# Designs tried in a protein design run: designed miniproteins, single chains, continued (2). Part 51

Each design is a single chain, and the fold is of that chain. pLDDT is the mean over its residues in the fold that is shown.

## One batch from the design tools (miniprotein)

Design m5742
Fold by ESMFold2-Fast:
Structure m5742 (fold): chain A 64 residues (1-64)
Amino acid sequence: MEELYELARRMIRAALQAGIDPETAAKAVIDVLVSLGVDEKTAREIVRRAFEDLGVELSDEALE
């Protein structure tokens, strides 16, 4: 789980640096985690925690 969290955090940071908005970045990272075999609920929790740790606010709609 920690490796997936670090991966999500790195991907989110890279996306935001590239000018991608937080909601689009969140959905893209969730999709990647699901493609790696993570269930949607766990993927959403990982992404939510990664954004929280980075100090970026997400709307609840972006994670549902």
Scores: mean pLDDT 77

Design m5743
Fold by ESMFold2-Fast:
Structure m5743 (fold): chain A 65 residues (1-65)
Amino acid sequence: DKAVELARSLRPGESRLYTDEENKESIGVTRSEDGVYHVAINRFDDDGRLVSSSSRSFTEEQIRS
């Protein structure tokens, strides 16, 4: 899971964006100082138009399992 890999690489207060042009997807992950991770996943069509978006939040404990 790319979102989990990104989350595990972040320090408190850090954000990272991963863009997969082949699969037309972008994943943004932000780690807050409170130990909460915020994930946003966007998918695009062949013309670069947004098709779907989703967001989730999880704690550092949930990532380390």
Scores: mean pLDDT 75

Design m5744
Fold by ESMFold2-Fast:
Structure m5744 (fold): chain A 84 residues (1-84)
Amino acid sequence: SKEEHELLLKLIGLLLRGIGLVEEARLLGNEETAKKLEKILKEMEKIFKEALKAKTVDELKKKLKEMQKLLDEAEKILAEAKKE
């Protein structure tokens, strides 16, 4: 369905943002933060794989919410690491 495709595109967007946070931590030379963000990214990738197996739009919406929570956690970790 169109809604299913739109939700999958949103999930892809969140994954790309997660990758960006890992790269940003690496560019800052903060290996400890990069490792923490890589762990979260792996969990996001797991959720994305589960989303690809989703049978309903409601299941996809739940996966999108789960991925957003992980991304929010990752953004918080990076923001804290940027504070001296």
Scores: mean pLDDT 88

Design m5745
Fold by ESMFold2-Fast:
Structure m5745 (fold): chain A 99 residues (1-99)
Amino acid sequence: DREKERQLVLQITAEALRLIGSIEQLKLLVEKGAPKEEIEKAIREAKESIDRLQELIEQAKSDVELTNLIRRILDNLIKLAKEVLPEEIVKELEKHIKE
């Protein structure tokens, strides 16, 4: 039980860091006026990170503390995105989150 829980926490941490990296990359691309195709690809990569975090919610479904932790991480990362990204991109990411 504890080892499975520890492994989930490590996976949650890794996916959270990956999503932070995706948001920072999106910020950089937008600031540089990158082509729409590059921005759309980066949005897709951020959505994939969100999907992986949501898969971890399903895996942790019986553990209310872990599911709440993942939801809090998603909420905080969307809040970060709202500070650094255009509203249109933030809406795309928010629509991808279930609930």
Scores: mean pLDDT 83

Design m5746
Fold by ESMFold2-Fast:
Structure m5746 (fold): chain A 83 residues (1-83)
Amino acid sequence: SELKEELRKKAEETAEEMARVIAEELGIKDEKSIEIIKEALLPGLEKLAEMVLSGKASEEEYRALAVEAVKEALEAAKKHGLP
């Protein structure tokens, strides 16, 4: 359980960092839009963390989930008014 909690915390920290990088690349400056991007990334990153914990994920499954998380974050940014 401690390991699962630590992985969830790491996923949240990673989502925050990735959201800010994506926002900077897209010229998004408002914190509300950055939070929306983070919220779009978090489910995918949490699922990746659980797949790591279970040891059952293939390399292709990890890659596919990471790609989907990024796509959802970019779509969320686009819906919330790109500059």
Scores: mean pLDDT 71

Design m5747
Fold by ESMFold2-Fast:
Structure m5747 (fold): chain A 97 residues (1-97)
Amino acid sequence: SDVLARQLASGLGLALAAADAFRTLGDTDLAQQAYDVASRLSQLLSRLDGYNSSRLLRESARRGRDLGRRIVGQPDARDRAQRLLDQARQVGDSGEQ
């Protein structure tokens, strides 16, 4: 559904933001976990809506990278990135129902 596709796309952006932030902070394990979540959300999104999924994937990747860069410049960057990862995981759990 369009609603679910937008929720998955939002979660994908959060996961990619967390991945970029953790990578920049040198936390390779958490960055990998965030990339794994992003991969899962991307796969779920791709199964829902072909052309729209491709567009949403590109838009989510762009927004996620921009958000990740902003986070690493802020206080408590690691905690902020962890909250984004946790939110993305919740979206993935909901999307599998």
Scores: mean pLDDT 83

Design m5748
Fold by ESMFold2-Fast:
Structure m5748 (fold): chain A 78 residues (1-78)
Amino acid sequence: MAKEGIEYAKKGGGEGGRLGGLYAALAGGRAKNAKEGIEAHKAGTLAAKSATDRRGAVSGTGGAIAGIGAAFEHGGKG
């Protein structure tokens, strides 16, 4: 699910606390990269549904990027 991709992104930022802000700032500055992340997340989610082994890892990575990027593309999540 898309929410799990966002949670994955938060997991990395949460560990560093201050690194969370850097990840968010980087994603916010790259709207076009956010679109690629969203597309990767969609493709990975469909693949993961059939086999959550190798495709699950791809979905997780794409979801993390999409989650960060999408939050900034909308001007913040919420």
Scores: mean pLDDT 46

Design m5749
Fold by ESMFold2-Fast:
Structure m5749 (fold): chain A 90 residues (1-90)
Amino acid sequence: SLSEVAREISELYQEFLNALLNKDEEKAKSIIKKILELVKEVADEKTAQEIEALLKEALKAIDEKDYKKAEELVKQAMQLATKEIEKKLE
């Protein structure tokens, strides 16, 4: 269900923040990829493309050790995903 996907994405986002705090780049990247796959299942094509672009830039930011930029990009992606899921639950 959309509610279950929303919960899973929220839990993955929390794990992502924990991975960044621990400087665990490989775990942070794997979580971003999992979020992207879940979003592709529930979001429309345009929203999925916007989220994919943000998450790909977040992966680059992690490679550059710019964890603040990675956090901000993933936060933007999460805001778009939340808006899309809320719209579909209407």
Scores: mean pLDDT 83

Design m5750
Fold by ESMFold2-Fast:
Structure m5750 (fold): chain A 79 residues (1-79)
Amino acid sequence: LEEVEKLVREHLDENTAKKVIELAQKAIDAARAGNVEEARTYAQEALDLIRKNVSPEVAQEIGRALGRAVREAIRAADA
């Protein structure tokens, strides 16, 4: 999540960054709880906000960081 938060704070305004970070945190929390569908929903909402506010290149970079964080959380839940 640290990489996602850093990228989001660098490229988005404070209010949008706060909302994206909240959605990313919810996605990771859902993934850690084993709620994969809920995690995907929150991650998708975060990505939609990112895509509306930054260039496609920046959106792809943040999307990759978010995808990694969610996958790591899912893997940790299976342990």
Scores: mean pLDDT 82

Design m5751
Fold by ESMFold2-Fast:
Structure m5751 (fold): chain A 101 residues (1-101)
Amino acid sequence: TTVRVREERAKAELKPDGSAEPVEVTAAPEADRGDTLVRVRLTLVDSGEVVEAVAGADDSTDRAAVQAAADRAIETAVEEARRAGETARLEVTVVHRVAVP
């Protein structure tokens, strides 16, 4: 069985007051059923410090589960950035891992 990877990226900004733009992610189509890994990379604009967070979902076709994984990863990264009080750039990478027969 060959594993195929589908990757989606979204960008958002975290403001100094700790508010972030909402990030919507997409589920994989039924043909691409597998697991999902969400990676969030947050870069603090003034210090250049990078914060990374990861969360997973067991069903790549379950949009609610994939969105919940993204929300958990974003919240983890954002909590660390709020302590710095800096503007930050968020990059969300959604990786759907699909088993192809």
Scores: mean pLDDT 75

Design m5752
Fold by ESMFold2-Fast:
Structure m5752 (fold): chain A 95 residues (1-95)
Amino acid sequence: ELEKLKEEIEKKAKELSEKTGASFSDALMSIVVGKYTAYMLIESKEKAEKEYEKVAIAAGEIAVEKGDFDTARKIVELMRTEGFEEVAKKIEEIL
């Protein structure tokens, strides 16, 4: 489940980077922020929240696996700022 989501997110980040000229790191952060915006707009916030948490964990793991610890830390801080402390801890544990 998580591995398939990581493959999807990595592919989307690469495509976004190639199409816009943004860095892979910026594209990865854009996916996380975009998912958060979608979460805030959905009436069924509980389901949207769980999907947002999964995307954040997947993006954090991709960043760590690629050695992009700065992007992983940015995702951790974003999660903490938005009150997703448990998600922040999960990403921080693999740093």
Scores: mean pLDDT 81

Design m5753
Fold by ESMFold2-Fast:
Structure m5753 (fold): chain A 65 residues (1-65)
Amino acid sequence: SSITLTLKAVKDYTAKTKEELSIKKGEILKAVIPSDLSYAKVTSLETGKSGIISFSDLLEVTELI
């Protein structure tokens, strides 16, 4: 199972791998978070771009809205 959250980026994030999503401060994101809290699947609602981000990095750069 997973949970889906709507988040706002409070900081820029630069992708560390090709599978990750780079995020710009102010972007609104949809995140699907697995029950193991490993990697979230993230989609920008503004650009439509998708990628993964580690749950810990996601918490550092986003806030729940």
Scores: mean pLDDT 83

Design m5754
Fold by ESMFold2-Fast:
Structure m5754 (fold): chain A 92 residues (1-92)
Amino acid sequence: MDRQFRILARYMGVSVSTLRRMANWIRNSNTQQIIDAIDAADQRTRIIMYNIMVILGADQAIISYIMSRLDDDSRRRAIDISRQINRDVGII
């Protein structure tokens, strides 16, 4: 998990500590709080949230929701980053 966050931090230009705080907030938030945060976020933040939720193994309903809130370019970027993280940590 920590290696996945380091890779995500490099791709998104954010600190690992910021990603850990976001991940901890997601773990401690209910579904409606997560939805509200997704709706309030910009596309860049939604890409970060998507990849954190994938790393955490979040519910597919929430993952599908955030994918629906990404524009086409941001959706491609979110998927490409997720694929690269999986490749770099040896997940097939």
Scores: mean pLDDT 86

Design m5755
Fold by ESMFold2-Fast:
Structure m5755 (fold): chain A 100 residues (1-100)
Amino acid sequence: SKEEILEKAKELIKETVEKLKELIPEESDYFDLLLERFDILVEKMKTLSLEEVVEELGSLVDYLKYLAELYKEKNPEAAKVLEETAKKIEELRKELEKLA
């Protein structure tokens, strides 16, 4: 269901943020803010159509890839975590597309 996919996305982002806070503890407040913003986005997505949620998850994948490039030179481990999360969110997006 849409709700199950959104809960999986929420848990993935929470796990990702915890890993990033371990790798880059000086940016912990920034990562907490990103998690808070994502929680708000998930609540919004629960009110959207399947097609709109697919688009929102696509935007999230693009943003995670952008963050990975930003960290690639400064912290390759953080970049890898972000790339792996982007791939997993893309898999959830494709799973949701099959329900639409």
Scores: mean pLDDT 86

Design m5756
Fold by ESMFold2-Fast:
Structure m5756 (fold): chain A 62 residues (1-62)
Amino acid sequence: PTVLSEEGTPGLAGLGGPAKGPRKSLDELAAMSQAMAAALRKHGFGEEGIAEARKIFEDFVK
């Protein structure tokens, strides 16, 4: 692949911190919330319903 100076390394940038503990849970919850929103949108739910469902899901999974 092409090497671009100062492009950044997405994987390493995401890793960032030395401890892989608490931030992993936050990222996992965000990914699950996004997947849920996508599924609801596919089924033709409105944005208000999707936003409400995401809020309930995030509160429940927390």
Scores: mean pLDDT 62

Design m5757
Fold by ESMFold2-Fast:
Structure m5757 (fold): chain A 87 residues (1-87)
Amino acid sequence: SQQQAEIERARNRALQLTRDGKGYIQGARDLLEADPSKRQEAKELAREGIRKAEEGRDIAEKYPELKDVGEEADRVKREGERLLEEI
């Protein structure tokens, strides 16, 4: 159905955004481990990760079928926010 196809596209987009968000947050951690002086660059990576996760959550929130995806995206967003507080 058209609705099923829309949900599938939304799922794939939200999952990709969540993965991208995780990648940016991990990139921020890796950067700080390699060079603790790179605080500003690490903050920029963490903020981008948060933005990606938030976009994924916002997409998933439109569909009850994507609740689990939205919860994962929100978890990634909170992880990035915690990292920002530590930097």
Scores: mean pLDDT 91

Design m5758
Fold by ESMFold2-Fast:
Structure m5758 (fold): chain A 60 residues (1-60)
Amino acid sequence: MTAEEIVETLGAALGLSPAQKAEVLARVRARGLTTGEEVARVMHELGLLSEEQLAALTAP
């Protein structure tokens, strides 16, 4: 699974706009991140994901 596929999947589930998904993808690529947990953390850093949503997505 690519970073683009993870961002699209999580972004669609959260109702993110194309512009918001593009910003997340740019940061994920710049940092070399590859996991859904790392993508969710970037979304939280950008204010696109609540603390509760981040906890739910990163829970084992």
Scores: mean pLDDT 78

Design m5759
Fold by ESMFold2-Fast:
Structure m5759 (fold): chain A 83 residues (1-83)
Amino acid sequence: MEEVLNELFLLFLEEALVPAIHKDPEEREALRKEIEERKRELLKKHFPLLTIEEAEEMVDLENAGTPEAKKKLEEMLKKVEES
């Protein structure tokens, strides 16, 4: 679980950095599509009931670092694990 979540967080980070790394719109779109496919494959393999939107929420909660965000993230992880 931890390794999969770390990989997912890195994919979201990589996606956020695309505009800073690539100035060409065509290269940005190609890289975004590649990252989206990698995220879908990861979610399909390990979290088949988790949507991309829910995964993004989990990353946002992890980045927020507040006690409330941590509890929300734990609840989401528990739902995914118990499904």
Scores: mean pLDDT 72

Design m5760
Fold by ESMFold2-Fast:
Structure m5760 (fold): chain A 71 residues (1-71)
Amino acid sequence: MEEELQKAQQELEEFTERVRRVADRTIPGLVARYPEWSEDEVRAHVDGRVQAIRDRKLAELQAQLQQKLLS
């Protein structure tokens, strides 16, 4: 149980870090493509997207752990 939780947490952190790096690389292109947005607005939007992706991954990992408890 504890070992599975720690593994899931590490996987979530590594996944989120990779998503963050990819997202950060898109910011200059988004700023150039959407000049109506300030850089801060683009960054806030990207941050929200990264958070949503992280939350989805967390839900998937929690569902997998719950399934193991029922099995």
Scores: mean pLDDT 79

Design m5761
Fold by ESMFold2-Fast:
Structure m5761 (fold): chain A 68 residues (1-68)
Amino acid sequence: MKLSDEQIEKVVEKLKELAKLSDVQAKVLRHELLKNPTKEGAEKAARNVAKHYKLSEEEIEEVLKVLD
């Protein structure tokens, strides 16, 4: 299923908030999501951010819940 621009922005905003990403990092994340604008792509991106910024499993679930 293809994500809307609104869903992509919500994912970027939530990850930016939780991981305290800079504007540059958020821009890179948005670009990555636009290349693979699917739930699978969003989950992969969220898990990649979580690995680097030590986000909890609960925080990853909050990000993915935005896609519902």
Scores: mean pLDDT 80

Design m5762
Fold by ESMFold2-Fast:
Structure m5762 (fold): chain A 74 residues (1-74)
Amino acid sequence: MEAAVEQAREEAKAEMERRLAEVGEQAAAAVREKGDEALDAANDAIADTLAEGEADIKAAVEATLEAERERAAA
């Protein structure tokens, strides 16, 4: 059970880090081209990606925990 939860957390975290790196690269390019006008949009995109990633980690852990409970009960 704990190993499966840890794996789900690690996979969701890795996906979040991948998306954050991609968004960060796009944000850096936009800021370089448009300066301050792109900075707010870049910050919003990074914040949204981080919040969604954290929610995905929680959802993955909860889904794994529920699946393990059902498997143990039946």
Scores: mean pLDDT 78

Design m5763
Fold by ESMFold2-Fast:
Structure m5763 (fold): chain A 61 residues (1-61)
Amino acid sequence: SMEEKRKLAVELAEKALKEIGPGDFSLAEQRVREELAKLGISLTDEELRQAVIEAAKKLGV
């Protein structure tokens, strides 16, 4: 479902932000795009941006 894809994107964004640091949201978006592509999943740039924002909120950054 779309909700499951968005949830996965947030989880991948949390991982990306932990690895690269919280200062580069565009790099986090690119990492999520690449990881989702490996799983055959495609999201819009807006959905990827929202996933990174939600991940940052969860991480308190």
Scores: mean pLDDT 82

Design m5764
Fold by ESMFold2-Fast:
Structure m5764 (fold): chain A 107 residues (1-107)
Amino acid sequence: SPLNDLAYKMTQEFIDQALQLADQGNLEEARNLATRVVQSSSRMFQVDPQNSPLLARGLVTLGEVEARQGNLERARDLYLQSIRYASLNPVAGRDIRDRAEANLAAL
């Protein structure tokens, strides 16, 4: 629906904002925003499992922020969760899964 498309787009924009905050060294604000993205995309996934790539993208983004803060165990768990959800939609989730797998290998 148009409202679901808008929610998807807004969630992607918040992911991009979280990554920008992390690149600026504002890791606490980046983590807070990425956590909210994971919470929102998790609710969207529960309503419609086709939103699994969005949840996976939120999870890998939060994992990257946690890794930058030195929280490597938490980052590992988030990357594994991202791979799991990305794999539920292998075509749309492929790039996200590849990113999460590369990040996991780099830990």
Scores: mean pLDDT 90

Design m5765
Fold by ESMFold2-Fast:
Structure m5765 (fold): chain A 74 residues (1-74)
Amino acid sequence: HMQIIDINITVNQGNPDGITTNLQSIGARRISYNTATGILSADIPASKLDDAYNIINNAQTGDIAPTPTPLRLR
């Protein structure tokens, strides 16, 4: 909870509801999906970032990385 990573992921295919539920299970907060842009955004605890990547990759949804090198909240 000291380090929170904001992520924005384009949902190309898959299940945004399922991804949201799985992200909530690892402690993600402020999860939102923008149906107009296809972008799912969330605040991920830094310790759970790898878990978040695995959830997104399993769902076959968009890119699995935030901005190339942000490893912490701004």
Scores: mean pLDDT 63

Design m5766
Fold by ESMFold2-Fast:
Structure m5766 (fold): chain A 69 residues (1-69)
Amino acid sequence: SSVPLSEATKRALLGRKVEVYSSPSPSAEKLGIGTIEEILGHVEADGKTWAKVRFRLDGELKEGYVEAS
């Protein structure tokens, strides 16, 4: 689906310290708990909407996925 992620969802994620996944799956490897700095996009996987995010972990910016639905 090409539907953009809602502004409410973006606001709920930005600045939040949450568990981030290596891929858009509940079974994916967890990258760690980091602060979401930017939302890069979204994908639908396994019937759920996932946000692709840039997050800060250990002072470094990394990319990963968080559940958004």
Scores: mean pLDDT 80

Design m5767
Fold by ESMFold2-Fast:
Structure m5767 (fold): chain A 79 residues (1-79)
Amino acid sequence: MEAERKKKKAQELIEEGKKALLEGNYDKAEELFRKALELGRSDPKLTAQAYLLLSEVYLLKGDIEKARKYTELAAKLLG
């Protein structure tokens, strides 16, 4: 039951972070996706999704090296 609650909260944080990205608030999106990673870390698909979204945030902020790192982390989780 506790793991399902954490997963649901992580999914909600991902949706909030996506809204922040659409609003151009990259710092808020980064914070929300990092919180989603912490809560959803037991779910590889949620973790990979959060890594890909963090990669997008860093690309939009001009941090190409961090964007690359998070894309590689997502790829390793997905095989």
Scores: mean pLDDT 83

Design m5768
Fold by ESMFold2-Fast:
Structure m5768 (fold): chain A 74 residues (1-74)
Amino acid sequence: SELAVEALTELLKSAQSAEEVIAVIEALGNLADPQADLALLDAYVKSLEKFPEEKAKIEEAAKNAGKKIKEAAE
């Protein structure tokens, strides 16, 4: 759902912790929407800018979410 992707990207803008940005990334993956790939990439980049100290956790969450989105695109 495009509305769900938009809601998650807006939640990312208001995120105040690494836990919140990771939750948004995981939620994008769980939507399994093939059109969420660009939203995931944007969320990943912005999460790294906001919380560079949590890079390893953010990268792992983004990698897992990306796999789910790619599987949905088949």
Scores: mean pLDDT 78

Design m5769
Fold by ESMFold2-Fast:
Formats: C-alpha cells, sequence, structure tokens
Structure m5769 (fold): chain A 64 residues (1-64)
C-alpha cells in the first residue's frame, strides 16, 4: 500500500535526522517533487509526490 511504502521511506530517512528535517521543510514549502527526489537519494525508494507527502508527515510526527 502507499502508506506502507511511505512509512518504510520515513524509517530509512530517520537514520539521518538532517535529511529527515530537510524532507519536512520541502513538504512545508509544498515542493513535493523535491521531497520525493531527496527521499529516493537517501532510501532507494522512489515515491510519487503524494507518497512523499505521507512520508514527510510520518517523519514530522516521529521527530516530534
Amino acid sequence: SMRRKAIEAARRLLQNPEVAREVVELYEKGDYDKAAELIEKHTGIKLTPEEARLAAEAVRIMLS
């Protein structure tokens, strides 16, 4: 499912908190394409902009 893929990406991003924060910042700016690109670079998981939004939300919650 999209949610499972997004959560897995979020878990891998949290291995590097600096990158995790950058993904959240891109989401806050509405730059979902850049967020997806950054996720793919650091996790090897290619996400659509919608999946990247879900991953960024998961990361934001986990960093809280």
Scores: mean pLDDT 82

Design m5770
Fold by ESMFold2-Fast:
Structure m5770 (fold): chain A 108 residues (1-108)
Amino acid sequence: SLIDEALKLLDEAHRLIDEALQSTDPAEVEKLVERIRELVSRALQLFLGDPRVTPEEKARLRKLAVEIFKLLDEVLASTDPAEQRELLNKIKELVDEMKAILERVKAR
């Protein structure tokens, strides 16, 4: 299903965020951030196309994705490893919130 595929993409995004948190290489972090952006963008397209996701849930998921994209840009703009870690942890929380919404839709 579209929701199952979106959940797999968000699970991969979560894993890549954990990899970025463990990395000391700025070039690796940049590549991981761009991949996380791609995965969240693809997940957004999939759940926006699923008729089981309500207009209200779609609006909430879109707002979460926009915040994730903004925070990813802030990670790339930061030169402070501690700030990058705080931003990545916030992104992880937002990805987990998106997953929780989709899991509830799947359970209906």
Scores: mean pLDDT 89

Design m5771
Fold by ESMFold2-Fast:
Structure m5771 (fold): chain A 89 residues (1-89)
Amino acid sequence: SDAELLEKAEEAAREAVARYEEAVAAGDWEAAARAAEEAGRAVKEVLKDDEELVKKAEATELFAQGQMAKLAGDDERAAELFAKARELA
């Protein structure tokens, strides 16, 4: 039923967060950025009442995007994104 679909969606959201953490641990910032965006989207839609997890997901999205910007040579954008991530952490 709808309740079972919601429970599976919540599980998928938590798994997306775990995939982000795995990618960061591996130093794969491209995979980390994709996983962070996916995790943030899923958490905001499904686990929105978990304020701490929503903030963590948003901070991790910004941190991953900052690493991608740094790898692309956009140091100003990277600094802005890292500052926003630290403010939410």
Scores: mean pLDDT 73

Design m5772
Fold by ESMFold2-Fast:
Structure m5772 (fold): chain A 69 residues (1-69)
Amino acid sequence: MDEELREEARKAALEEGLTDPEDIEEVERRTLQGEDPRKAARELAERSRRMTQAAADGDGERAVRLGGE
């Protein structure tokens, strides 16, 4: 059972573009703790994307998000 959940979590993580082993492991951990693998993968992927974009654009991207208000 747990191995099936881990495989589902790994597939969900890869489908969302998570290639970092640490991120994939976090999705697996959340799935084993009772979270939906696709939901966990999407949330983690969105967080990783946000961090990557912020790092690439520095503080400017953060200002643009606030400026949309």
Scores: mean pLDDT 70

Design m5773
Fold by ESMFold2-Fast:
Parts: C-alpha cells; structure tokens; sequence
Structure m5773 (fold): chain A 77 residues (1-77)
C-alpha cells in the first residue's frame, strides 16, 4: 500500500535527522518510493523551510534539515 504524503514527509524528515544529508536517490531507496514522489515531497518541505538543498562535491544535490526542520523533528520525539 502506498504511504500517505503526510507519513512520507515525516519519514523524509526522520531520515535526514538520523542520517544527515541524503540525495534524492538515497531517500527514494529508504522510503521505497519513486524519485518523482520523493522529489515532490522534498519541494513541499523546502517551501515550508524544513529542508534545504546542498550541492555535493560530485555535483549531486543533497537534502539537509534546516534549523527549523531539526526543531520540528525534535518536537515529534
């Protein structure tokens, strides 16, 4: 069964909190979801100010929690 967008957003935030900066491909693998779905949710989280983009050494885009995003995840623990 596909997960709800709300559950997937929380899983993305949790993965970033526990594992640090992760690529779209890594998040897609962790969530067992299509990259298109994860990309859409990352865009929503970025618009909320919870996630930011960081360019890696190999030109790969990684996603990281903002201070606000980290505080939000910690409020759920």
Amino acid sequence: MPLSEEVMEKLILGALYLSGPLSLAELSTILEAAQSTVSKLLSKLEKKGLVERVRGKDGVTYYSLTEKGREYVESLL
Scores: mean pLDDT 81

Design m5774
Fold by ESMFold2-Fast:
Structure m5774 (fold): chain A 70 residues (1-70)
Amino acid sequence: MTFAAVVMGEIPPEKREELREALLALEPEAVVGFSGNMFAVFLTDAALAPAAVALAESLGATRVRVSWLV
C-alpha cells in the first residue's frame, strides 16, 4: 500500500484512543502510531489530510503538520 500523506502532531495522552478511533473512522486503511506525546497518521488518500488535521485539532492536538508523499 502506498501512503499519500502523513499528519503528525502532539496529542494529550488521555485523547490518544479517541484520536485513533476517529482517524480510523475517517480512513480504515490509515496507520496510526503514538510515541510519547507525538502522533502520526499515514493516509492513503491525500484529500483526507485537511479533515485529519481538523479532527486532531478538535481533540486538542497541537503543532499539527502535514507531509505530502505524492
Scores: mean pLDDT 82

Design m5775
Fold by ESMFold2-Fast:
Structure m5775 (fold): chain A 70 residues (1-70)
Amino acid sequence: LLNEGLRALAAGDYEAAARHFRAAVAADPQDAKSLLALAAVYRELGDEETAEAYLARADSIDPELAARAR
């Protein structure tokens, strides 16, 4: 799921990337990498509110990784 999301993101398929990363988060809600990837995808889609929500969740799990992504 995470790897498939990363492939979709690299291809610029943000809708497919969001679906894969959401599935990864559903399987592992503590997956900070997938949460950060979702934040990045939603920013590209123009949904800043949803992006900030996912970034905040990632920050609560792994603050150092989240800070690096800002």
Scores: mean pLDDT 76

Design m5776
Fold by ESMFold2-Fast:
Structure m5776 (fold): chain A 64 residues (1-64)
Amino acid sequence: SDLGDLIIEAVEANPDKDKIVIELKERPSTQELIEAMQQLADAFPDATIGFSLEGLKLTIYITR
């Protein structure tokens, strides 16, 4: 998904960060979030990933 690709790119660009903040242009649907989380789990199988969404501010928490 476009959202999943965006998150993966942000995570890979910030390998030393455990917290990444992404400002979204629009609020993702529940389906887009599910697809993005599945894509993220496939890309980083050994990582523990959490997220929170406040308005258009998506915060990714990653433990590698």
Scores: mean pLDDT 80

Design m5777
Fold by ESMFold2-Fast:
Structure m5777 (fold): chain A 72 residues (1-72)
Amino acid sequence: KVQEENLKRKLSTLEQDIKELNAEIDRLKQRYAEAQKAGNEKEVESLKAEIDRLNATLKELQHRLDILKEKL
C-alpha cells in the first residue's frame, strides 16, 4: 500500500512534467513563428533546435509514464 502511494506520486509528477513540457513547446513554437515572420534566421535555428530537444525529452517521459501506469 505504501508502494502504491509512491507509484501514484511518481505518476502525478510525470503527468505534471509532461503537461509543463507541452506548454513550453507551444510557447517555443509561437516564438518560432514570430522569428520566421521577422526574418530572424539565428533565432529560428536556435528555436528549432530547442523544440527538437524538448520533443525528444517529451517522448522519453511519455514512455516512462506508460511503463509506470502498467505497474499500477
Scores: mean pLDDT 83

